Designed miniproteins, single chains, continued (2). Designs and how they scored, part 46

Each design is a single chain, and the fold is of that chain. pLDDT is the mean over its residues in the fold that is shown.

## One batch from the design tools (miniprotein)

Design m5681
Fold by ESMFold2-Fast:
Structure m5681 (fold): chain A 60 residues (1-60)
Amino acid sequence: MKATKENIRRLAAEILHLKEGWSIEEALEKIKDYSKEELLKLIGELLGVSPEDIRKYLES
């Protein structure tokens, strides 16, 4: 998957759905105004890894 803001936002929503029990629609609404950096930070917090490691993984 390409590391576009849209793909990262979708990934964050799917992780929120799996970890927090949010619907995909609710998760997407919650993060609609998030920047790419804020999305990477959120994914890192949910998975227990650094935002930089998430970025490198998605850009590989």
Scores: mean pLDDT 76

Design m5682
Fold by ESMFold2-Fast:
Structure m5682 (fold): chain A 59 residues (1-59)
Amino acid sequence: MEAEEKFREAKKKADENLAKGDLVGASQAYTEAARYALEAGNLKEAIEFGEKAVQLRQQ
């Protein structure tokens, strides 16, 4: 399913950005993951990744 595939891609991108220390990039990717999780009907993941994105924006 398109939204689930995009969610996995965004999560992988966020994890890669965190490994590099790119907190801004990781925050953006977690925001994308949260949006795709909502589209896929995964409310728990949407909330989790949305919270991670907000925390990373507090520089």
Scores: mean pLDDT 80

Design m5683
Fold by ESMFold2-Fast:
Structure m5683 (fold): chain A 108 residues (1-108)
Amino acid sequence: MKTAKVTVRVEVFDEDGRLVASAEAEPIELKVGETATVTLEIDVPERPGLYRVRVTVKSDDPELKAEITRVDAEVLSPGKIRVTVEIKVVERKPGEPNESTADVLVEV
């Protein structure tokens, strides 16, 4: 049975498209069909506005794909966002990309 090492990266962009924060989770080892939830708290500017949270997940095995099944972004306090990502590993079909991305808008 194949196991994938999954990397999760979160990038936060302001209304002007500037990268204002980023974080990377510790790599997670998942078997085909397994689901995991990753939670990251990210420090962001305290300025009010609409922020774009981009989540990128990547499998280290070229025959396996990490899929994003859910992304939630929540403002915990001024200057702090919590991002929760649910990931499932599946077999990659020919022609599919190596990484999965999802964008969520959050109002601070």
Scores: mean pLDDT 82

Design m5684
Fold by ESMFold2-Fast:
Structure m5684 (fold): chain A 97 residues (1-97)
Amino acid sequence: PLPQTKEELREALELILEATEEVEKETKDPKEALLNEIGALYNLILQALRLEGAEEEELRELLAKKQKEYEELKSAPLEEQRKARERVRKEVLEKLE
């Protein structure tokens, strides 16, 4: 189920951060773990914007932009993926303030 309130979005963020920290430590594919976290964080940003009353057209344009960024990150070095994860985490936190 998708978060319906800012509080549920904060709870979802907490769970993502806890799960991805554990997976990153144990995984043989840290790039896949980072990409999965980035994708989940993008979904939280889109849902936060929907809750703030963003138009469906704006959400579709943002989704297309984030999907392109995600595809580019698949071929990026691990350090670039880590930087992207930190940027997206900050963006989610700012949206939930």
Scores: mean pLDDT 77

Design m5685
Fold by ESMFold2-Fast:
Structure m5685 (fold): chain A 109 residues (1-109)
Amino acid sequence: AAAVRAVQDAGVEAVHALTTAALAAVDALEAQGMSADQAAAARDAVEATAARLAAAVGEARSADEAVAAVKAAGEELAARLAAIAPAFAAQVRAAVAAATAAAEAIVAA
């Protein structure tokens, strides 16, 4: 259906927006003193979360399902990144929350 296609297309944009913002945040934190090993683990976590979110939005049949998938992915990513880099937990949670809100706006439109 055309409506389902529009939701899935918006979902793809949301995955890209969340992934791009999260990777940029990891790059910024690495510049602020996050170790190379923590940054590598964080990038792996972002890519793994992006892959799971892409699968979820590819199966979404409504905007509400896509929004729920984005929120769940954002919460999972924030928790995982905070566990990888506890010294940067507050900065990570703030950056992921902002990225998640931007991705939600894309799929809610």
Scores: mean pLDDT 86

Design m5686
Fold by ESMFold2-Fast:
Structure m5686 (fold): chain A 64 residues (1-64)
Amino acid sequence: SRLSRLLAAAYIMEVAAELQGKTDVAEKARKLIDEAVRLYNEGKFDEAEKKLQEAIDIAAEALR
């Protein structure tokens, strides 16, 4: 599903940020992933996807 692909991408990007020494960005991405998981458990799938995309975007920007 789209949600599972976004979740995988978000985790990969968070780990990549951590490995590159961007610890503050990795922490922010992890908090967004945690919030997305919480929203998913509440049935708020669109909001969960939005939070996962935010996590991907901030990590990707930091890796440039």
Scores: mean pLDDT 86

Design m5687
Fold by ESMFold2-Fast:
Structure m5687 (fold): chain A 77 residues (1-77)
Amino acid sequence: ERARRRREADEHGKKMREAGNKYVEAALTGTDAEKYRAEMEKHAARLIELYPELGGKQAQGMLDGTEKRAAAAVAAA
């Protein structure tokens, strides 16, 4: 059970990071960034479900970091 949850959490964390990178790219190129934000939120929700305390902190940090990165990139461009 624990090993399965850990594997699932690792997968969602990886997908959330990938979606975050695409979100920043989409924001810079003026394409549909909302699609990638929604993808990040889905993975964040599952990560919080799997590990409420640790997953919640990681998910929020990734969401906040991605938003700051996208805003800074758009402002600089």
Scores: mean pLDDT 77

Design m5688
Fold by ESMFold2-Fast:
Structure m5688 (fold): chain A 72 residues (1-72)
Amino acid sequence: SERQKKILQAIADILRAIGEILDLEKELEKVKKDESLSEEEKKERIEELEKKIEEAKERLKKAMEELRSIPD
């Protein structure tokens, strides 16, 4: 049914967003520990990754709101 497809799509979008956040947070920790990068390069990459994490969190929020909009 259309409703079941919407529920499954929202769940899939939630899982994708969670996976993206986890991957980005892992990359952020790698950048913080990377002794080959200058302090300036670290700051720039950290800011870029933090922006991407916030964008992924907004996608997660929207997917969760979509799931909540499909009550029984």
Scores: mean pLDDT 87

Design m5689
Fold by ESMFold2-Fast:
Structure m5689 (fold): chain A 93 residues (1-93)
Amino acid sequence: MVRLYAERRMREVAEAAADVADEVTFALDGGMAVALAPADERVAVVDNRRPEESAERAVEALRAGDTVVVTGAGEAERIAAEAIRATAAELAA
């Protein structure tokens, strides 16, 4: 089961994840998205500090069925959305 937690404004991430994620949860902000992720599950976090590295880890977690939390706006959101779409396209092929 794939779970994605994202800020409520990260619509592109949610739309990209719809093809691969079993559950998508929106939060008011990135801090709340992290807080909503289950504490007892393996969590991959995508953030603005290392967006490309974080996006690669998120894709690996999605394929493994782990929980993914997307936090931050701008570049991290864009890279996460693109990585999730690429994974969805691969799984659809």
Scores: mean pLDDT 56

Design m5690
Fold by ESMFold2-Fast:
Structure m5690 (fold): chain A 92 residues (1-92)
Amino acid sequence: SLEKQKAASYFAAAAIEKVAADWALERGDVETAKRHYENAVELFLKALELMKPEEWSEEDLRLAYEIAQHALKLDPNSELAKKLLEKVEELR
């Protein structure tokens, strides 16, 4: 379906943002890393809205969990990261 294609696109974009955040953090650029993790969280939440809970793999949920955890570590007040973490726990 078109929704599944859009979800896959958002998921791929979130994964790319996560890699960019990891590279920024490796260079000590915490500000840039925080921004990329926040982008990844937002994109992953959009992907989750377009698919049913049963359509997500363990690997997809693990990636979402890691993104949310890193975003929260850099910004403990991130409401979007908390929302992603809660949705991942609900979908397990």
Scores: mean pLDDT 84

Design m5691
Fold by ESMFold2-Fast:
Structure m5691 (fold): chain A 80 residues (1-80)
Amino acid sequence: LPQPSEELVEALKEPAAKAEAAIEAGDYEKAVEYLEKAIEAAEGHPVARATALFAKGKALEKLGKKEEAKKLFEEAKKAA
């Protein structure tokens, strides 16, 4: 299987870890912010981008932004 580059792994580590910590703390707005950085870092990497989009959609559902979450889930399905 193709693996992400070392640079992509490093670029995703901090935003992904911060997003996870924010989700566990119930701070879904900060989680969305960190996941947006992860999506940007994953540009050109469909599987990584789809994973970040899906995670952002879940955080948006927790914020009550169901329509925005739905659009991200559909985008994640296309990117994977």
Scores: mean pLDDT 75

Design m5692
Fold by ESMFold2-Fast:
Order: structure tokens, then C-alpha cells, then sequence
Structure m5692 (fold): chain A 68 residues (1-68)
């Protein structure tokens, strides 16, 4: 994982914790990074079980995975 993607992943987790479920486009806009960078970070977080995807009204949103 590149340092830039790792930093994006950490910031994405903080934003999801504060703002709730967000689309990849919203995360990219809020974090000031490209959609590709956000997508890579979100795939990493999903693989780690930190975030999950949901379909809401034809949109894919990302949220923190329930741990407990």
C-alpha cells in the first residue's frame, strides 16, 4: 500500500466515522483526492474488514463495518 493511499484510507475512516455512509464520489470530494485513489483505499479497507459497501437507491455507499 503506497503512503498516499494509506493516508487516504486513514482519512476516509475518520470521515465515515464523522459523516456516516458516503459514496466514493463524496469521499473523493471531501478528501480532495481522485476517484481512483479513493477506490484503491476503499478496496484496501474492505479487504481488511474495516468498511463495507451497501446499495442505497441505486448508489453504492461505504460505511464502517460493525465490529461489535
Amino acid sequence: LSPRVAATAARAVQLLLKEGPLTAAELAERLGVSRATVSTALRFLEAQGVVRRRRVGGRTVYELAPSI
Scores: mean pLDDT 80

Design m5693
Fold by ESMFold2-Fast:
Structure m5693 (fold): chain A 66 residues (1-66)
Amino acid sequence: MKKILLVAGTDEEKARKVAEELAKKYGVDEIVLLIGATVEEAREKGLELEKEEGAEVLLAGVDVVK
């Protein structure tokens, strides 16, 4: 099963750094950065990817809207 890491954040540099660390730790196949997205938008994107791709989606938030 394909593993996708979704990282939502307001800062691309911070989100990229977190994505790199988590991808290395969890052995993910693909990273998707959602810059300027809310946690709700990221969850919706994750659900869509799980249904369309049949993938396991991991979600992380970095400096997202409260």
Scores: mean pLDDT 76

Design m5694
Fold by ESMFold2-Fast:
Structure m5694 (fold): chain A 57 residues (1-57)
Amino acid sequence: SMEKQKEADELYRKGLEAVEKGDLEAALSYIRQLKELGFDEKVAELQEAVRKRLEEL
């Protein structure tokens, strides 16, 4: 639905911001919420961003 798409886009944006800030706990929370909404590609993209960020820390 359009409402779920809007929520997913907002969660994805917030997840990327959390990764950039090094707030990995928040990033993982947004990944979980996206998975519950069924947006598996956005989940995979955020998981990859978290993985790369962990290599930098």
Scores: mean pLDDT 85

Design m5695
Fold by ESMFold2-Fast:
Structure m5695 (fold): chain A 82 residues (1-82)
Amino acid sequence: MYLVLFAGVSEETARVLIELGADPEQVRAALGAKRVMVLVPDKETAEKLSKLPETVGISPEVTPEQARAIAEKTGIPLIELP
């Protein structure tokens, strides 16, 4: 899995995340946040999300446990895709 870092979540980015199977409640909670991380199942999804204007970067491969640990340590909201 991969982490995609965003400098925020716009309404357009929120729509794309929900279309990709994100929990709408997690997406709504992240609206207006200055930084958001999205955990994606594969590199193709990470590359698709990297085309969104708020995308800052993509991590190396991570486990879900590593992604959650990073979110807890940084305080950055985490949205998990299925």
Scores: mean pLDDT 82

Design m5696
Fold by ESMFold2-Fast:
Structure m5696 (fold): chain A 58 residues (1-58)
Amino acid sequence: GKLVKAIQYHPATSPDELAVRPGDILEILEEVDDKWVRARSLTTGETGLVHKAFLEEL
């Protein structure tokens, strides 16, 4: 899928969310809505929801 970079810390505040830190590269698996994506961290291999405001397209 599309690659994006995390630009801010995002803690996993629910079981469905993925924790990311600045500089993490993620693969977009699915666009859930206008604000949220399901992504896989290329650093950890974990998957979850991340808010688009915390991501920059590569």
Scores: mean pLDDT 82

Design m5697
Fold by ESMFold2-Fast:
Structure m5697 (fold): chain A 100 residues (1-100)
Amino acid sequence: EEFEKLQKEAEEHVKRVRELDPDITDAELERLKQAYINRPRLPELSAEVNRLAKEIPKADPETQAELRKRLGELISEIARYELPLAVDEAFERQVEEKRK
């Protein structure tokens, strides 16, 4: 199953991160694990944001309120995944730079 494969990849990655950074908290590892599992959804979430941004100006006031709420939820979900991934990439880059 695709989901089980993503969970395994995420688990292996967070295990490696823990070995490189023993001071990382369990909460930070869990956030990174969830971000890794949801990586394939990021392009779809971004496409939905773009779709809503185009629809909002054309909708009636009641529909605009609902679409804006959905847009806010999508932006929050994207940020929840992108931030841990960006921090992880920066950390891996620093480790590679120091390792020769």
Scores: mean pLDDT 78

Design m5698
Fold by ESMFold2-Fast:
Structure m5698 (fold): chain A 86 residues (1-86)
Amino acid sequence: MTVELIAEGLTPEQVERVRELGEALRKGGAEVEVRTEGDRAVLIAKGVNEGQVLAVVGVATELALQGHRVETKVEGDKIEIRVRKA
């Protein structure tokens, strides 16, 4: 399974939170790519288990509670989560 988190309109603390998530997923055995640019962060994780998917959903939920809009799309073996400023 692949999970992709595409987030924009982030504070520096929220960008760091996405980076920390990527490191946790990598330590858990997933193949992880994290790209950050200003207020944007993209995380792509391949070979994720259900617990790792829930970790990504948890961070997206945290961002939603902090005022962001979150949209989730499931396409076969891929879960795409987009986070934008509300």
Scores: mean pLDDT 87

Design m5699
Fold by ESMFold2-Fast:
Structure m5699 (fold): chain A 60 residues (1-60)
Amino acid sequence: SAAAERLARNVRELALALGLSEEEAEQIGKLAYETGDGLQAGRRAREAGLSPLAAGAAEM
């Protein structure tokens, strides 16, 4: 959906601004797209072993 695409883009851009690698930013952006929700994306990121900073980017 357009909302999920926007969330994924915003999360990816925020992750990059926070200094995360392009690989981690793509991973958290993908989770944001799949869940359509920042808090769920952050939870899945923690479960998948992504950094706390990557999870936080989705939750902000």
Scores: mean pLDDT 86

Design m5700
Fold by ESMFold2-Fast:
Structure m5700 (fold): chain A 72 residues (1-72)
Amino acid sequence: SDLIAGNYILEGEEAFKEGDYEKAIESYKKALELATSPELKARAYEGLGKVYEALGDYEKAKEYYEKAKELK
């Protein structure tokens, strides 16, 4: 469901802003499981990229940003 996927993206964005990277990753991954639209999948991948960048995992961040780019 794209509606539920969208809610998980918002939850992930809020968790990221609070510095709860574990919750952000979980929320974005749940969004990817439920999303059918390329737009929502791209947004979840961008979120995962931001989390891994904040964690200093630049290689994994790049992989997620590239996945998001492929959907646009």
Scores: mean pLDDT 88

Design m5701
Fold by ESMFold2-Fast:
Structure m5701 (fold): chain A 97 residues (1-97)
Amino acid sequence: GIEEAIKELETLIEELEEMLEEVENPEVKEHLELAIEHLKKAIEALKKGNIEEAIKHIEEAIKHLLEALKHTEDKSLILRLIGLILRLIGLKFELEK
């Protein structure tokens, strides 16, 4: 439900904020920061009952994480980013039901 979606988004934001502390590449940092901003906006949209707006912000976060992948060759970071992207895609599908 909506409460479970908010909790998952909060967990994903925490994981992205931890990654942001470890990353030195400024282009990767910028895209992670923009993804975090969009996920925070998705939570606010869900709290207001605006599912369509929340989905739009999740899609924007996914786009920024995909852009971050283009600026790194760190295999560990790539795998973590792919995992986060897949979880966001899954969450989007749950919200679209």
Scores: mean pLDDT 91

Design m5702
Fold by ESMFold2-Fast:
Structure m5702 (fold): chain A 66 residues (1-66)
Amino acid sequence: VEELLEKARKAFEEGNYDEAIKLLEQVREKTGRLTPEEARLLAEAYSKKGDFQKAREAVDELRRLS
């Protein structure tokens, strides 16, 4: 799980938002939930892609975790 998160951060930093989203969704699938940090990264990745609906969903998830 930690390895997937680090790979997602690297993909995001490289501008590969599709890969970052894919890896973060794999974290959710394996653990059943995201941490606040993971949800924030997912929201930002969706925003960078222009998928504002999914970005809002990730932000809502972050708010529930905080």
Scores: mean pLDDT 78

Design m5703
Fold by ESMFold2-Fast:
Structure m5703 (fold): chain A 68 residues (1-68)
Amino acid sequence: MVLKIDVEAYSDQEIRLIVSDEGLTVEELSPEQRRKMLEAYLQQPLSDDETENAKETVKEILEEREKS
């Protein structure tokens, strides 16, 4: 399944809820689905090398906003 989330249209909380509502967690997504989710968060295509760095960046952004 391809997961696409418009990060500009949704808050970080809403993005997390969408993933959860689909019965998926970030940890439970396949590598391909995680890449698509990260592409949606950043609204840009990612190479395999960029995907690993993007994972950490998105996680930090979500954690920062959750604490706010």
Scores: mean pLDDT 53

Design m5704
Fold by ESMFold2-Fast:
Structure m5704 (fold): chain A 89 residues (1-89)
Amino acid sequence: SSLVTQLPKSLTVKEGETARLSNYLGVDEATVTWLKDGAPVSGQVTSRGGLYTLTIPSVKKEDSGTYQSQATLPDGTVYTSAPSTLTVT
């Protein structure tokens, strides 16, 4: 497959800072949902040139967890990224 679905393996941020997780798909037509510990999360999601980014402003310790991106193409094909661990200190 030519699609790339890579997140950083782990990310550590301080409470009150902004966390950013990015997944590069190389396509702009995907609908991307972000999951935290297997459940959908709300956040600022942007797409630019096939790069999909979740931005979590002013992180709290409760934001610590395992994050994945799930991309759905118009034909219903679903891709799920490898997990990335966010730690808030």
Scores: mean pLDDT 76

Design m5705
Fold by ESMFold2-Fast:
Structure m5705 (fold): chain A 63 residues (1-63)
Amino acid sequence: GAPLSKEEAVKEAKETLERLRKKVEEGDIAGAVGEVIRMIGIDLEQPSEEVKKILEEGVELLK
């Protein structure tokens, strides 16, 4: 498919953050790590201030 647009990257990052929260609540550590890796991939493919901020929120959930 086409590369992610900035708007699509923000949407994907927000959806990934929601999945990450659920996995952390469920104690699914492996799944939570997978969601963080996905967020990092989104930031690498389409870097933006908003995506970076969402990634930082996701990392905070693992502390």
Scores: mean pLDDT 80

Design m5706
Fold by ESMFold2-Fast:
Structure m5706 (fold): chain A 68 residues (1-68)
Amino acid sequence: SAEAHYNLGNALFSQGRLDEAAAEYREAIRLKPDFAEAHHNLAAALAAQGRLKEAAAEAAEARRLRAA
């Protein structure tokens, strides 16, 4: 499920496994494109990697989804 991938992403993020966390958040988004929390946490993982432009795009999508 999208939630299972999201939860696994959170566990990987807490371990500093940022590439694996981002991959799991992307799988959650693939299964549920309107999953605002997954977009938000993907932005955090990307920012932690220094991928600031990609992080900003995902953060904007999370805000858009929450405002809809």
Scores: mean pLDDT 90

Design m5707
Fold by ESMFold2-Fast:
Order: sequence, then C-alpha cells, then structure tokens
Structure m5707 (fold): chain A 58 residues (1-58)
Amino acid sequence: SKEAIERLKKILKEKLGVEISDESAKRIIDEVKKEYGAKSDEEAIEIIEEELEKLLES
C-alpha cells in the first residue's frame, strides 16, 4: 500500500539515514511478507522495525 511504502521510507530515513525509492520500498515489503509469512504490508513493516532495533545500537 502507499501508506506502508511511505512509512517504511520514513523509518529507513530516520533510523539509518537511507533514502530509497517507492519501488525499492515495495520490494522490501513484498520480500519480508514472503520470507516471514507476514499477512499484511503493516505486519511486514512491524517485522522490519523489530529487526532494525536488533541491529541498531546507540
């Protein structure tokens, strides 16, 4: 969804300082849904946020 794409782009920019295209964001969401069995774009984003928290250290 457009909202999920925008949310993912914002998260990556704020957390990692990375800017990605809408196409890249959609691909990431689709791959996470396939790999983790997420049932929605929103669930895929929650998984991405959780994985980023594990990787990010202050």
Scores: mean pLDDT 79

Design m5708
Fold by ESMFold2-Fast:
Structure m5708 (fold): chain A 75 residues (1-75)
Amino acid sequence: IQQQIDQIRDTVRSSGSSDSPSMIDIIDNADTYYQNGDYQGAIDSFDTLSSMSDSSGNSQTSSLAQQLRDQIRQQ
């Protein structure tokens, strides 16, 4: 999970999108929720990231956010 959060953060930084700062804030919030044991907060944050990434045409970030959401939901 932590390595996957780092991977999605790097993917967003590499995209050079105007939405990247907002996406990074969402990822950082999700990371904080996850580390604090607030798995629902982390799930909601990645769901928001997935929707935002999909709307911006960033399918890779959207897919990674969905995978992280689903993995956290399974734990």
Scores: mean pLDDT 79

Design m5709
Fold by ESMFold2-Fast:
Structure m5709 (fold): chain A 98 residues (1-98)
Amino acid sequence: MKELLELIESLARYLVQRGTPEDLALVEALARLAENAHDPEKVEEALEEFRERLLELGVSEEEAEALVRVLRQIAEELSKASPEDRQALAEALREALA
């Protein structure tokens, strides 16, 4: 778990440094998954909003679906983390986007 949380934070920092709208949308989605991993309905709402955002940005339906599948797996793994670890990750991701 700790390795996954550290990997997500490092990835988010890299994506924010790149700064494309797609990269920023992905970090926003990761933050929402960290905030809501315990709530399957909110996870699906976050994934649906992320998919719609990618399509608006011109990402193909195939690529958007592939990214949503990866994020759904990440949400499942994050649901196993403590509430404290999820909150710390969410705060770090929100700070990176600021």
Scores: mean pLDDT 87

Design m5711
Fold by ESMFold2-Fast:
Structure m5711 (fold): chain A 106 residues (1-106)
Amino acid sequence: ADAELAAAVAEAQRTAEELLEFVKKYDPSLIPKAERILELVRQAATASPLEAAKLLGEMVDLAREIAEQAKSKGLDELYKKVEEARDRLTAAADRIEGLVVRQLSE
């Protein structure tokens, strides 16, 4: 369980770091939102599975806001990369939710 949680959080961290690099390249005005995602993933690394799932949900919402801004500015490559990041963060959240369900079933 701890190893599965750590793996999901590590995937979310890698995704957040990659997203920050794309934001730095295409639209530096979005750096504060991307850095907030990194702050949330750092909190998730020391959180319970239930709290980690909530934090990853907040990261998905922030990535959606970045995607909406990229689309509104015609930054198609950034928009595509942010949507890929949202899919990866959602997959990580789903894995953590599976751990929460398993713990509640014991």
Scores: mean pLDDT 84

Design m5712
Fold by ESMFold2-Fast:
Structure m5712 (fold): chain A 66 residues (1-66)
Amino acid sequence: DKEKIKEALEAIAKDKAVYNALLSAIWRGDAAAAQAIATAALKAHGMEDLIPLVVAHINRAVATIQ
């Protein structure tokens, strides 16, 4: 669900350092690092139910950029 993915990414983006690390990992094509960063951030914000959707989105983004 695109809206749920945006909501999760907006929550991660509240911490600019974490968000920049996530974007850097995606830009480098490091899907494992991007997934780890997003998973840790979503767990910290109580959004564990959104992890599968966000991980799928990250994998698509990495595949598109790289």
Scores: mean pLDDT 80

Design m5713
Fold by ESMFold2-Fast:
Parts: C-alpha cells; structure tokens; sequence
Structure m5713 (fold): chain A 68 residues (1-68)
C-alpha cells in the first residue's frame, strides 16, 4: 500500500466512525484511531497530517450539525 493510499484509507475509515459517534469524545477517539491506522498502514508524516486535517474537518462538521 502506498503512503497516500494508507492515509486515505485511515481517513475514510475514521470519518465513517466519526459520523456514527455519540459524543465529541468518541469522535475524537475515532479520529485519533484513523490517524494511527494511516501511520500503521505506511503513511508518512506529511500524508498522516493530511489525513488528520480531513478527520478534524469531519469532527468539526459533526459538532456544527449538533450530532455530538
């Protein structure tokens, strides 16, 4: 798996879980897990940071929607 593919996969799986989160704390936990999964899959530091940014945007959207 390429660095970019690992980052995209981690972000996508993390965001999917974030959308199902019941609390802001749970959303943050799923976000952290997504970044860790990206790194474990072979994402480099820069690609992991890009994944983290997408994850943060998803969490911010959930808060804005009043879902968490």
Amino acid sequence: MSSREAAEKGAEEGIEKIKKAKTGEEAQLYGAQGVLDALEGGADREEAQRAGKKIKEAIDEMIKEGKV
Scores: mean pLDDT 81

Design m5714
Fold by ESMFold2-Fast:
Structure m5714 (fold): chain A 70 residues (1-70)
Amino acid sequence: MAEEIKKLAEKHGYKAEVEKVGDKYRVTITRDGVTVELEFDSVEEAEKFLKSLDVMIERGRAEGAARRAA
């Protein structure tokens, strides 16, 4: 089921909806008013992507954030 994917995305500030469209799974990810639609051949692929995404975000912040003053 795709609920675990949705919860994982929400953990990192994303909103995710997963639905089956034909032979593919459509994953809609929304953050800060930006919506991106991705399609995967399986729920497993979507899960891997979301897990990788949260790791990338964490690493990026640890390595260095944008240098924006006030």
Scores: mean pLDDT 66

Design m5715
Fold by ESMFold2-Fast:
Structure m5715 (fold): chain A 62 residues (1-62)
Amino acid sequence: MSEELQKEVEEGVKEIAAAVIAVTSSKDEEKRRELFEIALKALEETNGNVKEALKKVEEELK
């Protein structure tokens, strides 16, 4: 895998972690873990596309 893709995924993980913390500012630790796992899976499926991964996290929040 190229260095660019690795950096993009790493930055995406950080951005998603921040977003999950912001939307789950409640003390629901289990829900935060679940959302983070969904976000990581979405990043893998979309080859590091943070925007698409965040959409999947948002869908779960419904």
Scores: mean pLDDT 66

